# Ledger of designs, part 45: designed miniproteins, single chains, continued (5)

Each design is a single chain, and the fold is of that chain. pLDDT is the mean over its residues in the fold that is shown.

## One batch from the design tools (miniprotein)

Design m17545
Fold by ESMFold2-Fast:
Structure m17545 (fold): chain A 94 residues (1-94)
Amino acid sequence: SEAKEAEERLKAELLELYPEIRKELEENELPETSNPSLRELGEAVRKAVSLPPEEFAEALLELLQEMVEKQTGEKDRDKNLLIIAKRLEGIEIE
């Protein structure tokens, strides 16, 4: 239930950010990077922003889960959702 609550909360937060992320990508180019993983993420975010808002949140959440799986080696979707939620909470502190 905790992982399901985290998933619903993350989807709601991503949906709230959707108009701002879309506007930012339309008005500005993503920073150039020599890191292949950051480039792949940038392309994936642009593709997700082209989707309807409902599909955007789900697609972006799946991309974040794949990134966490690659970084940690953890294949458990519920554990990865909790890791994502904790990391996003950390971003609000700065």
Scores: mean pLDDT 66

Design m17546
Fold by ESMFold2-Fast:
Structure m17546 (fold): chain A 70 residues (1-70)
Amino acid sequence: MAAVAVEILRRAADSPRLSPRSSALLRRLADAIEAGDDKTAKALSKELMKDPRAVAILMEVADELLRKLL
């Protein structure tokens, strides 16, 4: 389950429409989830919620991947 979340976050981070800061934040969140660091993951998720463009791109990537996974 964590592997799917990490993949979604890393793909969203590669979006050319994100700022370098937002891309780095998504990559750090993916690393925290992969390491099982729930405290860091929660803190980074709160920072992500302050960036509506990053959230929108993340939702688009998640919807596309979940639709293809069935």
Scores: mean pLDDT 78

Design m17547
Fold by ESMFold2-Fast:
Structure m17547 (fold): chain A 77 residues (1-77)
Amino acid sequence: LEELLKKAEELEKQTEEVGLAATRKNEALYQQALASTKAQARQLIIDAASYSVQMLGTIVDNLVDRKELLKKALELS
């Protein structure tokens, strides 16, 4: 009976160690996810800025092809 109690205590300690290891792994995964999310957010901002510049480039190209519209835009700015 006492041997079974000692085995139960050892299993409880092992279960706690596995639980702590799982928690540490989850914390590491959370930190990795946070870093990845920050990198993705930065990339989205860069992509949005690049898209905006590309759109402005398209507008400028259209305005360059339409010299009168470019002059009118400058007067309105």
Scores: mean pLDDT 68

Design m17548
Fold by ESMFold2-Fast:
Formats: sequence, structure tokens, C-alpha cells
Structure m17548 (fold): chain A 75 residues (1-75)
Amino acid sequence: TDEQTRTARIGGSTGARQGLMAKYNGDTDEEAKKKGEEGGKFGADHAYKNGGSDVARDTGIESGKEAGRGAAGSM
């Protein structure tokens, strides 16, 4: 639960950062979403310890994807 929340937050934060950076660098909406998703996956995997919940990892990826999409939609 707490570990799941922490992993999801790290994934989401990493995804948001990558999505925003992609948009800042002039990438398309699709590229920003893609980089947000990749960042979310990387962050969640990095925070995920062996034997942790797959649900936490999946939540991190989804949070990253949404953050990337939000960054693309902001401008």
C-alpha cells in the first residue's frame, strides 16, 4: 500500500518531468506522451524492488503516460 503509493508517485513524477521536457524541447504531442510513458515506466521500475507489486508498477506507468499527455495538452 505505502510502497505501492510511493512507486506510483515516483513513476508519475518521472513521467511528468520527461513529458514536460519533451514539450519544452519542441517535441510533438505524441512524442511528449511517449516520453512521459517511458519516464513513468523507468521511474516505477527503478523504485520497484524485486518482489513488489506489479500493480504499483502499472500504476506508475499509467501516471507517467497521463502526465505526458497533460504536458502535451498544456500548450
Scores: mean pLDDT 67

Design m17549
Fold by ESMFold2-Fast:
Structure m17549 (fold): chain A 79 residues (1-79)
Amino acid sequence: SALAERVLEATRRTVEEELEYLMTEEGLSRREALERVLEAVDAYLEYLETTEGDEEVKELLRAALEEARRRLREELEAL
């Protein structure tokens, strides 16, 4: 769906921008930046399980965050 694609794309962009910021502006190593963003993604996933809202929107957000978590873990393992 168009909404699912937009949520996924926005999540990917946000993760990429945060990683770049942490490495270029805060001077973190790639490992440290990946670990910090992964912690933020995990916190958001926990928040989604505890908050009330539109279940369809929550499922789309959960899917995008789960994809981001998987990619971040893969990148950490590749280091």
Scores: mean pLDDT 87

Design m17550
Fold by ESMFold2-Fast:
Structure m17550 (fold): chain A 74 residues (1-74)
Amino acid sequence: SMEELRELALILARRLAQDSRTLSDEELRKSVEAFVAYLKEKKASEEIIEEALRELERLDPRAARVFREVLEES
């Protein structure tokens, strides 16, 4: 369901924000690309994508910036 996908997306965003502290720029980009690819494969709604971005902005602005860049390129 979309509700289950929303909750999972937020869990994954929080994990990504925590991991980002120890990741190089290249490693972070690959992790973000995998996350965006997952959301697209699951046909996540615009609302879910925006909530994931907002959670990333709250926790780690660097990861949020990379997430926005990858979304724009996709």
Scores: mean pLDDT 88

Design m17551
Fold by ESMFold2-Fast:
Structure m17551 (fold): chain A 69 residues (1-69)
Amino acid sequence: SLEEALERVREILDKHPGISEAEKQAILDALRNRDAERLQRLVLELYLRGKISVEEANELGKVMKEVFG
């Protein structure tokens, strides 16, 4: 469900003190609004800035596929 996806994404993001509340809200809002392009861009930005690992980026990608696929 979308609710379960939002909770799982929040759990992943909350493990990282380097991710700001504004960045977390932007990702959660993109997921809630089913904005796949914005969500992909935001996750890529976090990965490129070293704020999440490749494993976490892949995990977020799986959640996105469950919501959008």
Scores: mean pLDDT 83

Design m17552
Fold by ESMFold2-Fast:
Structure m17552 (fold): chain A 107 residues (1-107)
Amino acid sequence: MEIDEDEIAEAMALITRGSLRSSTSPHAKTPAEQAQLDEILRRIEKEYLELIRKELAGTLSPQERAEFIERIYGEVADLLESMGAHDMAEKLRETARELVERLRRKA
């Protein structure tokens, strides 16, 4: 049975982008801030698409997954901090640290 990896990966990446946009857009107060957010979300979607493709192909390492989590959560946290959402940024950084530590312990 063949799995259409491209369709699954594209759907998961799109859902992730939508969820992140829904969570972060309320903090964007200007069109310029929203445009900056949309650019970051497009980059995240592309990176997540590649990650999912590797996972479906069985080539994704725990280290690559940990590095992706660190990068994505860090980028979103930095953006939230720049928008004045300092408490949310700190919570995201803490969540990323916990997830990465959990992944490294299971590797």
Scores: mean pLDDT 73

Design m17553
Fold by ESMFold2-Fast:
Structure m17553 (fold): chain A 92 residues (1-92)
Amino acid sequence: LGVLYEKSGDLEKAADYYVKAGEIYEKLGDFTKAGEAYEKAGKVYEKLGSDLAVKSYEKAAVSYKKAGNLEKAKEALKKANDLAVEELKKAV
C-alpha cells in the first residue's frame, strides 16, 4: 500500500493510504492490522511534522487494545503523548 509512496517520496499519500488501510481493517474486525496501519501512518506524519501523527498513534493504541496487545497499545500511547507535549510546547 503506502510502501511504494514512501519510496517515491510521496509521504502525504503514503500516510493517507495507511490511514485508509487502518479504517478498512477496523471495519473487518482485524484490529491488529488496523493498529499496524495506523502506526505506519503515524510514523509518516511524524516525518512530515504533521499534527496528524498524534491522532494516528492514538488510533493505533485503541486498535491494539481491542486486539488485546497491551504492550503495543502502551507504546503507541506513549508516542502519541510525547508528540502531543512537543506540539503544545510549540503552540505556547
Scores: mean pLDDT 80

Design m17554
Fold by ESMFold2-Fast:
Structure m17554 (fold): chain A 97 residues (1-97)
Amino acid sequence: ELEEELEELKKKLEEQQRQQQQLDQQLQQWFDSVLPAPLSDEIIDEMIELYRKLGEQNESLEATKRMIDGLESLRKLPKEVSVEEGLRKVVEERAAK
């Protein structure tokens, strides 16, 4: 009985882990593709949307709002700044608080 429940939980955990790994791979591929790109409103919108979706599942509402505010600030940076450099500045400003 407990052993059957444990096996069912293990199966569900394995399925969640596989879904998490797929999501992590998709996120890594997306980041790898956009990080060297110059900042654009389209890329910033995609980052904000992604962060909102992650916030619904894994982050606190307050932390999600703060990150979205940081990402919105990227729109004010020079367009020659890469997505990677822009994100570094947002993270550094948050860490300095």
Scores: mean pLDDT 68

Design m17555
Fold by ESMFold2-Fast:
Structure m17555 (fold): chain A 63 residues (1-63)
Amino acid sequence: MAAGLAEAEARGAAHLPLVREASALMEELAPLGVTPEQIGEIVRLRLTEGEAAERAAVAELRA
């Protein structure tokens, strides 16, 4: 067993909602021509600027 595995899994679990959200955005927006790179920028905006900035960016891509 690797020491700190539970801590690594806890950090992974903290990122799991973001991974799932990115996957959901990909499924929703890919038919509209949105790229994985654009999804990555949206997730980055959420992490740095918060949820409101993410919603604004998604709204622009849907427009």
Scores: mean pLDDT 66

Design m17556
Fold by ESMFold2-Fast:
Structure m17556 (fold): chain A 66 residues (1-66)
Amino acid sequence: MSAREAGEALKAMADAGASVEEMAAFLVETAGMSPREARGAAQYAVAMPGLTPEQLGDALAKNGVV
């Protein structure tokens, strides 16, 4: 799964009211992310509800390198 696809999926789940734990479980199962990485991505999506899926994907990619 690309950072953009992860951003789109997390944004959709967060907008639907999914918990951080539900989003993290989804990323572990579908994207093969580690539990730590998945939890971080899910927390970021919940904390930043105003971001577009593209902006969220870009932010996830940036946080992966810094």
Scores: mean pLDDT 71

Design m17557
Fold by ESMFold2-Fast:
Structure m17557 (fold): chain A 80 residues (1-80)
Amino acid sequence: ARERAERHLAEAEKYEASNPPDYLKSGEHYLEAGRAYLEAGDYRRAVEAFGKAIYSFLKAGQPEKMKEPAELAREALERL
């Protein structure tokens, strides 16, 4: 679970660092990293990853994609 989360974080950071930034791909990978951390019980890192997914989807112009990571972040916060 943690190794999978770290791979998705690296991919998200790669897409975010591209020129121009690929915020849609970055957001998708941050969302998957958050899910993997949530499954591993790493609630703090899950919240951080979901927050980055929300920001990335907002920057990608896809606010509809923000709902799921926001709901999952709330779930992780309730388990802290």
Scores: mean pLDDT 86

Design m17558
Fold by ESMFold2-Fast:
Structure m17558 (fold): chain A 100 residues (1-100)
Amino acid sequence: MLEISLEPEELEVKEGESAKIKAIGKNSGSSEVKLLLIAKDKKTGELKGLASKIVKPGESGEVELILENLKAGEEYEVEAKGYENGKLVSSSKSKVIVKE
C-alpha cells in the first residue's frame, strides 16, 4: 500500500512566479510502486507537467514538479497517483491558482 501526501494541498502564486509541488509516497507494501505526479490545466485538460519515481518496499520516495510561465486566471489540477503492477492503488489531489 502506498500512502501519498501532496505539499502544498493548495498553492496560490502570482503571474510570472513558479509553482513548486512535491508528492511524497510511503510504501508499506511488499511490491515496488510507481509514484506519478501530474499537473493539468483545469479548464482545458492540457498536460503542464509530469514526474515519476519508483518507490521500493518499505521506503519513502519524493517527486517534485515545477510549473513555469503561469498566467493570471489559470488554475491547475495536480494529482499524485500510485501504481502497483499497472493498477492504481492510491491517489491525492492538490491545486495551483494563478493570481494577477
Scores: mean pLDDT 83

Design m17559
Fold by ESMFold2-Fast:
Structure m17559 (fold): chain A 87 residues (1-87)
Amino acid sequence: MSAEEALEKVKNAKNLEEAKEALKELARSIGVEVPEEALKKIKSIEDAKRLASMLVEGHKLGLSKEELMEILLDPEKGERLVVRKRI
């Protein structure tokens, strides 16, 4: 599955569990595994959508696998990394 296809699954998720599963598929498509600690921090579908969008954008901007993992473990820090890579 492509990252774009996985992102669409997250956007179309009807419940939190569906969103979490789609986010795991997305992360695997770009070469990272979502840790259980990150999954526990996702409290809403909107949280999952935000993380998915940051992962796809970070991957396209050339963030390392370590930086992509930081987006999952610390979304606030991850958002700052993505913003700093924007032109």
Scores: mean pLDDT 78

Design m17560
Fold by ESMFold2-Fast:
Structure m17560 (fold): chain A 64 residues (1-64)
Amino acid sequence: MTVTVTVVGSRPAFDSAGRVYAPGESITLEAASIRFLPDGTVLITDAETGEIIVGSASDLSITG
């Protein structure tokens, strides 16, 4: 599923390769999975790279 992830909050998101997504940045990727954890953490797995983007649900906008 093609999704666009935008950091809309004040806190950055990070991927499993150590990339930082600053507030206002966006990435479009093919998501293999999107998981919402009870603590408000979101895990997005990129189907092409296998990397996982980690952020807060309150700081991310996910559209697809």
Scores: mean pLDDT 85

Design m17561
Fold by ESMFold2-Fast:
Structure m17561 (fold): chain A 99 residues (1-99)
Amino acid sequence: SLEEKAREFAEWYQELAKTVSKLPEEKAEELKESMLKYLLENGTPEEIEDLKEAVELQVKIRDKVEQGKKSGKTEEAIKEAEEEAEAFEKKLKEREEAK
């Protein structure tokens, strides 16, 4: 359901904010509350799934670029990140066109 997906996403996003973005617990809790309210008021199950994929992609891109900088392969990491971002954008456009 929308409520279940919104709650699960908000809790996952809070953990991500603490572990990946290193936000303090107070800020991560505020972010969770704001996200949950937003998703319940404006979201759909499909939109929540898309948002989760977008956040996962952003985390993956950030990690890949950071590792690329450490290994001296920054240009390759950026190119791979751009390709993944373009693939996700194309997926969203194809979904919109199918409506």
Scores: mean pLDDT 73

Design m17562
Fold by ESMFold2-Fast:
Structure m17562 (fold): chain A 146 residues (1-146)
Amino acid sequence: SAARDAAVRARFEEAMPGVVAEVRERLREAGVLTPGIERALRSFELSGRLDLIPVSELSGLSIAEIEEIIEAAAEAMVRASRGELPLDVARALAELILLGDITGVDVGPILVELLRRLGVADPEAVYKAGVEALERARAEVLARRR
């Protein structure tokens, strides 16, 4: 329902500063918080979307390939949540999953706790669905480069 989606978005907006701060800290501790990644996180904090240019530069994937991977993960999370998670919020979570994957930083505990705060009934299953779909989509993208 529109009211449930609005409530999830409001919780997401409330949680965002803390999530961004914790992701930033883990990236800093891992020694991978470059100026480009910091810019990507700042874009995320302001708009709910990562700046994909630094993500593209770090991963070697094009922006179009990154958007395809993000959409596949987001759609999988919406399905696993049985529609509890709005697609726009799922895309934002998929971007953070991809950032963690590319940097080698474990964002899982942060995002599972976020999903719990958003009122998702099975946060771990939704997170796992996103990770599995992201890995599958990336493999398909890389296979097409031949």
Scores: mean pLDDT 89

Design m17563
Fold by ESMFold2-Fast:
Structure m17563 (fold): chain A 91 residues (1-91)
Amino acid sequence: MAEERARELYERAMRLLEELEKDPDPRVAEEARALRELVEEAMRHAPPEELVPVLEEVIRLLEEAAKADPFTAVILLSMAMIRVAVLLTVS
């Protein structure tokens, strides 16, 4: 079940990131692209059981970023990047 949950969350995160990559603010778009690459790497290398809670937090941050001003959105995307990077170093 963890593998199916991770895949479901991954697909949702990718849809949110694709929308943020279309943002008219280039800072938001660039941060979203960088985060997408890290999420793709985490999906390839992280155990599903560790990936699930990280993706749930990332999705929450992405949903907040989509509603935020560009400056706040960049901060939220950077927080998500740190979370994914930590997963990649400890998994």
Scores: mean pLDDT 85

Design m17564
Fold by ESMFold2-Fast:
Structure m17564 (fold): chain A 67 residues (1-67)
Amino acid sequence: SLEEAAERIAKRTGLSKERAKKLLEGAITLLQGLGEKVALQYLIREGHLSEEEAELVIEEAKKLLAQ
């Protein structure tokens, strides 16, 4: 679920669960419409995530979209 994915991101990155959830929702929307590169750039530039943190969010977003 989105809730469980956000909790996993929060635990691995140190982000709050609310922030992780918002970034995950944004990444899902961008992955569906504009693709992975745009989602990654959003997470780094607007989300202020490191590349490693952004990749974790994209991994969780892809798992949710595969359901």
Scores: mean pLDDT 86

Design m17565
Fold by ESMFold2-Fast:
Structure m17565 (fold): chain A 61 residues (1-61)
Amino acid sequence: SPSEIEKLSEEIIAVSEKSTEEMEKLREAGDYEKGKEVADKSNSEISSLMSELSSKSKSLS
């Protein structure tokens, strides 16, 4: 349903915002290694969510 696409879009935004905040705090602490891990995890999660959004979009068409 269209509401599922909206939910996935909101989740992508939420993941992006949370990871950006966490990376900023780690950068201020000088912990670039953990910052890289947070970036990699968020990129993987967002990629998965975008793939699911694309799949659901095709199912509606």
Scores: mean pLDDT 81

Design m17566
Fold by ESMFold2-Fast:
Structure m17566 (fold): chain A 96 residues (1-96)
Amino acid sequence: MEAELQQLRNSPQMQQAIEEYRRRRDELDRRLEELIAELRADPSLSGRERVMLESEALFDMRRELLRFMDELAKKYGVDPKVLFQELNDLTLKEAE
């Protein structure tokens, strides 16, 4: 049982799913950064409106990444719960 879980975590399919997720996250991060720059450059927006639009963009990005994670889990035949845990662990290592 524990050996099976380790095999799932270290499978080539899991590694491919993680790699594709990171590429997609980087693409969405760039798009978000560009949008935030445009919002900050818009003199017609109040500070409150800008914060609201930035928050909406962050929420949309997070929703898209969650959907993409589910699609990757199906594509590579990996457990979405295991994939989520691996991605969370990588994010913590990157922050550290």
Scores: mean pLDDT 77

Design m17567
Fold by ESMFold2-Fast:
Structure m17567 (fold): chain A 84 residues (1-84)
Amino acid sequence: MEEAEKLFKEHEPVIEEQIEEYLSSLDLSEEEKEALREGLRAGLYYVAYALVNKEDKSQEEIGNKALEIMKKTIEEKLKELAEK
């Protein structure tokens, strides 16, 4: 329990920093970068959570669910940003 909380806390700043560095290297609009950032963050957090909690799912199922979460998050964020 404590190890999972520590891992999430440690992963959050590392994931955030790496995503920001990666997005800075891309020739994308600020809105596209924001949507991709939220998508990447959501997918990676799900993978970390699933692996730490030993969910009764295959690696393929975890990966597919992470990609689904990323795609949905990107689409929802792009719609939100378009509304201003």
Scores: mean pLDDT 72

Design m17568
Fold by ESMFold2-Fast:
Structure m17568 (fold): chain A 76 residues (1-76)
Amino acid sequence: NQVQNYVNQVRQYGHSNFQRSVNYVRQMMTMVGVSPNSQQSMVSGMRNSYNSGTWNPQRTSNGMMSYGSSVQRRQQ
């Protein structure tokens, strides 16, 4: 449920507040146990997409759901 909450925030605010979206992605990654180095790499990719004009909050939120589901399956 908290993964879904972070995903919804990225969908809602992705175009209006990129930094808020980055913070929600970091919070979700921390919750599912992603290392700080991997989080930094993913955030750098997000910033590059935003700076190049290819940023899409819907695609990012879909990726977050897929990743969260994958981590949940590994923990089962």
Scores: mean pLDDT 72

Design m17569
Fold by ESMFold2-Fast:
Structure m17569 (fold): chain A 71 residues (1-71)
Amino acid sequence: MDEALRFVIKAMEEAGVDPTKAVATALRAIGLYLDGATPEQIAEEVRQSLVDAGVPEEKAREIAEKFREML
């Protein structure tokens, strides 16, 4: 999880995501992980949060898929 979280936070920062939304996305991903959600469920939540934060769909999908592979 630590490596995946570092990747997602950096990717959100590089994509220009608002810091408040980036923190909310990271906390939600941590919460889902602790609740025993699958890597696929956590990645989909991250993808959706990135799109809602203004990241293009293709870029959000790329970031979420790479995040999933690190879980």
Scores: mean pLDDT 80

Design m17570
Fold by ESMFold2-Fast:
Structure m17570 (fold): chain A 60 residues (1-60)
Amino acid sequence: SVDQQIFDTASAILRENPGASVGEILDRVRKERPDLASKLPKNPSEFGQTLARAGEALAA
């Protein structure tokens, strides 16, 4: 799913940059995956919520 692709991409960026903020991760996902840019939330708070929800869905 798109949410899983976003989560996987963000998780990979976090592994390479463990000190990165949610906003930095969001910007890097947009840069590395422009095909997902239209599916990404516009602000870091919403992006953090999207990642949490995707992580919960993948854990189930």
Scores: mean pLDDT 71

Design m17571
Fold by ESMFold2-Fast:
Structure m17571 (fold): chain A 86 residues (1-86)
Amino acid sequence: SAAELLAEYEEAVRLAARGEPLPAEASPLAREVYELVRELNRVSRELSEELRKLKPGELSEELKELIERLKELGERLERLQREVLE
């Protein structure tokens, strides 16, 4: 059911955000969501570190690439969320 898929999505997001391991029995959907959120957290940390190195108003190629990667990962997560809600 949609409610069961949404619950799997929400739990995967929660576990990934808390840095907790995904159960071995997790569905393919839960695994994909978990991996995407973990990658989003990693890229977000890298972006924060690069931002600390920049002067206000400066935008490096490295920062641009991290912003684009974060956008792509966010769009993938939004697509998965829409599939669960449909």
Scores: mean pLDDT 78

Design m17572
Fold by ESMFold2-Fast:
Structure m17572 (fold): chain A 86 residues (1-86)
Amino acid sequence: DKLKEIIEEVEKILNIPDDKEATQKLHELAEKYGLDLSKIVTIALLLSEAKENKDYERMEKLIEAVFNSKTSEELREKVLELHKNS
């Protein structure tokens, strides 16, 4: 599953302590999967929030929202809704 691989790679990148290296890896990941950098950054922010809150149910909803979003606006709306319900 392409989305699961993207999420796993983003999670690994979030564990890199060097901001420059992490940013470069996010760019490489975006190019590898043919995604906009903004979409990869959004996924990174969502995963960081879910990990910090230790909410696994929220992580599952985030994965579903990313997978089912066809536009950047739709993804943003789903992200904001999940943040609002925290």
Scores: mean pLDDT 71

Design m17573
Fold by ESMFold2-Fast:
Structure m17573 (fold): chain A 82 residues (1-82)
Amino acid sequence: SMEEVEKLFQEAVRAYLRGDRKAAAEAFRKIYELTGDPYAKKFSEALEKGDEKEANVYLAELLAKMTDFSEEARKKLIEKAK
């Protein structure tokens, strides 16, 4: 459901912000399974490889597609990237 996707996205962003790449990758893999979004899969795979630069490119595309909730998450991610 959309509610499940939004909850997984919240969990994934929080994990990523605290540096838990494994939890973030697992959450985005589940998002891919529910939505079929190729950027969710690519982000998960980039995190598993440890390629944070590549992961951030795919994360930007994912944030652009998400709901109003993602605006707060986007702001926190921009601050983390500084």
Scores: mean pLDDT 74

Design m17574
Fold by ESMFold2-Fast:
Structure m17574 (fold): chain A 89 residues (1-89)
Amino acid sequence: SELEEYAKEVLEEVEKEVERLRADPAMTPGDRALAEERFKEFKENMKKLLEKAKKGEISEEEAKERIDLAKEGFKTSLETLLELARARA
Protein backbone atom coordinates (compact mmCIF):
# COMPACT_ATOMS: atom_id res chain seq x y z
CA SER A 1 0.00 0.00 0.00
CA GLU A 2 1.01 3.67 -0.33
CA LEU A 3 1.08 3.98 3.47
CA GLU A 4 3.41 0.96 3.85
CA GLU A 5 5.75 2.37 1.15
CA TYR A 6 5.73 5.77 2.88
CA ALA A 7 6.47 4.16 6.26
CA LYS A 8 9.42 2.29 4.69
CA GLU A 9 10.81 5.57 3.28
CA VAL A 10 10.43 7.26 6.69
CA LEU A 11 12.16 4.35 8.45
CA GLU A 12 15.06 4.46 5.96
CA GLU A 13 15.41 8.26 6.42
CA VAL A 14 15.29 7.99 10.23
CA GLU A 15 17.74 5.04 10.27
CA LYS A 16 20.27 7.14 8.31
CA GLU A 17 19.91 9.93 10.89
CA VAL A 18 20.49 7.44 13.75
CA GLU A 19 23.56 5.98 11.97
CA ARG A 20 24.98 9.47 11.33
CA LEU A 21 24.45 10.49 14.97
CA ARG A 22 25.92 7.23 16.37
CA ALA A 23 29.03 7.72 14.18
CA ASP A 24 29.74 11.17 15.68
CA PRO A 25 32.92 11.00 17.85
CA ALA A 26 31.23 13.08 20.60
CA MET A 27 28.76 10.21 21.23
CA THR A 28 29.53 7.98 24.21
CA PRO A 29 28.47 4.29 24.30
CA GLY A 30 25.58 5.41 26.55
CA ASP A 31 24.48 8.07 24.03
CA ARG A 32 24.59 5.46 21.24
CA ALA A 33 22.53 3.02 23.34
CA LEU A 34 19.95 5.76 24.03
CA ALA A 35 19.72 6.64 20.31
CA GLU A 36 19.21 2.92 19.50
CA GLU A 37 16.50 2.55 22.18
CA ARG A 38 14.64 5.64 20.91
CA PHE A 39 14.81 4.29 17.35
CA LYS A 40 13.39 0.95 18.58
CA GLU A 41 10.48 2.80 20.24
CA PHE A 42 9.92 4.80 17.03
CA LYS A 43 9.75 1.58 14.97
CA GLU A 44 7.30 0.00 17.45
CA ASN A 45 5.03 3.09 17.36
CA MET A 46 5.10 3.12 13.54
CA LYS A 47 4.23 -0.61 13.46
CA LYS A 48 1.23 0.06 15.74
CA LEU A 49 0.03 2.91 13.48
CA LEU A 50 0.30 0.70 10.39
CA GLU A 51 -1.60 -2.10 12.17
CA LYS A 52 -4.40 0.31 13.23
CA ALA A 53 -4.72 1.58 9.64
CA LYS A 54 -4.76 -2.00 8.28
CA LYS A 55 -7.60 -2.88 10.71
CA GLY A 56 -9.51 0.26 9.66
CA GLU A 57 -9.31 1.75 13.18
CA ILE A 58 -7.75 4.92 11.72
CA SER A 59 -7.56 6.23 8.15
CA GLU A 60 -4.35 5.93 6.10
CA GLU A 61 -4.24 9.76 6.01
CA GLU A 62 -4.46 9.96 9.83
CA ALA A 63 -1.73 7.31 10.16
CA LYS A 64 0.47 9.28 7.72
CA GLU A 65 -0.04 12.52 9.69
CA ARG A 66 0.88 10.74 12.94
CA ILE A 67 3.97 9.21 11.28
CA ASP A 68 5.02 12.71 10.08
CA LEU A 69 4.62 14.16 13.60
CA ALA A 70 6.52 11.23 15.15
CA LYS A 71 9.35 11.64 12.59
CA GLU A 72 9.69 15.39 13.35
CA GLY A 73 9.72 14.74 17.11
CA PHE A 74 12.25 11.94 16.76
CA LYS A 75 14.62 14.06 14.64
CA THR A 76 14.42 16.89 17.20
CA SER A 77 15.13 14.38 20.00
CA LEU A 78 18.23 13.08 18.15
CA GLU A 79 19.51 16.63 17.47
CA THR A 80 19.14 17.49 21.18
CA LEU A 81 21.01 14.30 22.17
CA LEU A 82 23.88 15.16 19.79
CA GLU A 83 24.04 18.80 21.00
CA LEU A 84 24.29 17.61 24.62
CA ALA A 85 26.98 15.04 23.68
CA ARG A 86 29.03 17.70 21.84
CA ALA A 87 28.70 20.11 24.79
CA ARG A 88 30.25 17.43 27.06
CA ALA A 89 33.11 16.66 24.64
Scores: mean pLDDT 86

Design m17575
Fold by ESMFold2-Fast:
Structure m17575 (fold): chain A 68 residues (1-68)
Amino acid sequence: GLSEMQQIVDQGIEQMRKAKSEEEMVQIYQQTLAQIVQLARQHNVPEGQLLKVLGELQDEYEKILAEM
């Protein structure tokens, strides 16, 4: 559920920060999004909670991308 989505976000952010190229970082971001959406569908996660998690991931993606 929600705790598993947060784990995916945290792992995705860590991997994006360790990425060696912008292309690799974008790939990690897209894979992380796909995993979050899949988990949310399987566990009927409330929309508000999903949007909050996706917002956190997007904010970190934008920050990391700006530093590359």
Scores: mean pLDDT 82

Design m17576
Fold by ESMFold2-Fast:
Structure m17576 (fold): chain A 64 residues (1-64)
Amino acid sequence: SSTLTPAEVRQLLQDAGLVGDWLSPAAVRAAIRAIQEAHGLPVDGVAGPAVRALILQGIALNTG
């Protein structure tokens, strides 16, 4: 499946230097919901293929 777990989302954000080890699973889910809301996607807190693509795009744009 192309769905990211909250742990995988947290790891990607940590690897990109955007968040530290203090980020809770609830905070990761809140970040997923914020991305969904910002892009007009259904706000379910699940990092499906569209959310995964947006996270990877955001990391690429932030790290150069």
Scores: mean pLDDT 69

Design m17577
Fold by ESMFold2-Fast:
Structure m17577 (fold): chain A 62 residues (1-62)
Amino acid sequence: LDEEEALENARKGLEEVKEEEGLSEEDIEKILKAVKETYKKTKDPDEISLAGLKAYEEAKKK
C-alpha cells in the first residue's frame, strides 16, 4: 500500500467504528496524523500499525 491507500483504509476503519466507539472528528484526525507521520519516518507496516493502534486506544480511553 502507498501512503494514500494506507490513510484511506485507516479513515474507512475509523469512520466504521466512529459511532460505535464515540470518536470525535478530532480523535479521527489525531489518529490519521499519527499514521501519516509514522509512514513518512519509518514506512514499516508494523510500526505504522502500532502507531495507529496506540493513538486509537488513547482516543478511546476518553
Scores: mean pLDDT 72

Design m17578
Fold by ESMFold2-Fast:
Structure m17578 (fold): chain A 79 residues (1-79)
Amino acid sequence: SREEILKKLLGEPYEKGLKAGKELDEKEGKELLEKVVAEYEALAAEALARGDYGSARLILEQKKAYEEGYKKGVEERKK
């Protein structure tokens, strides 16, 4: 279903962010975060330029999921 696809599309970025925040040091994790965020923002901008608002919204939600995962991973690593 579309709901299952959306869970997978948002869950994978979150889990990748979580792993990066948990496993990488502060410098490496932050550099990877900046690269991943820039890639999502570039893809969203391309989607917007072609009038694909649905894809742009999904890409930005994937970016947010990765950022939230990364933040949670860093918090867990500090304990």
Scores: mean pLDDT 83

Design m17579
Fold by ESMFold2-Fast:
Structure m17579 (fold): chain A 61 residues (1-61)
Amino acid sequence: MDDEERRAVEEAERRGQRSMELVKELKKLRKEGHSQQEIAKRLGLPVSTVSAVLASLDAAE
């Protein structure tokens, strides 16, 4: 057995955890009154991506 498979699983798990953290941080920044532009700059995402994510979250709620 090599650690490559275990490392790949850990990396995928970290990516999944990062995605959940990003969504949580987006919601918190929105609640704090930050603009979509400011959130995008802080998280290193395009404004269009931030806008789409926030719209999806609002639709899901």
Scores: mean pLDDT 70

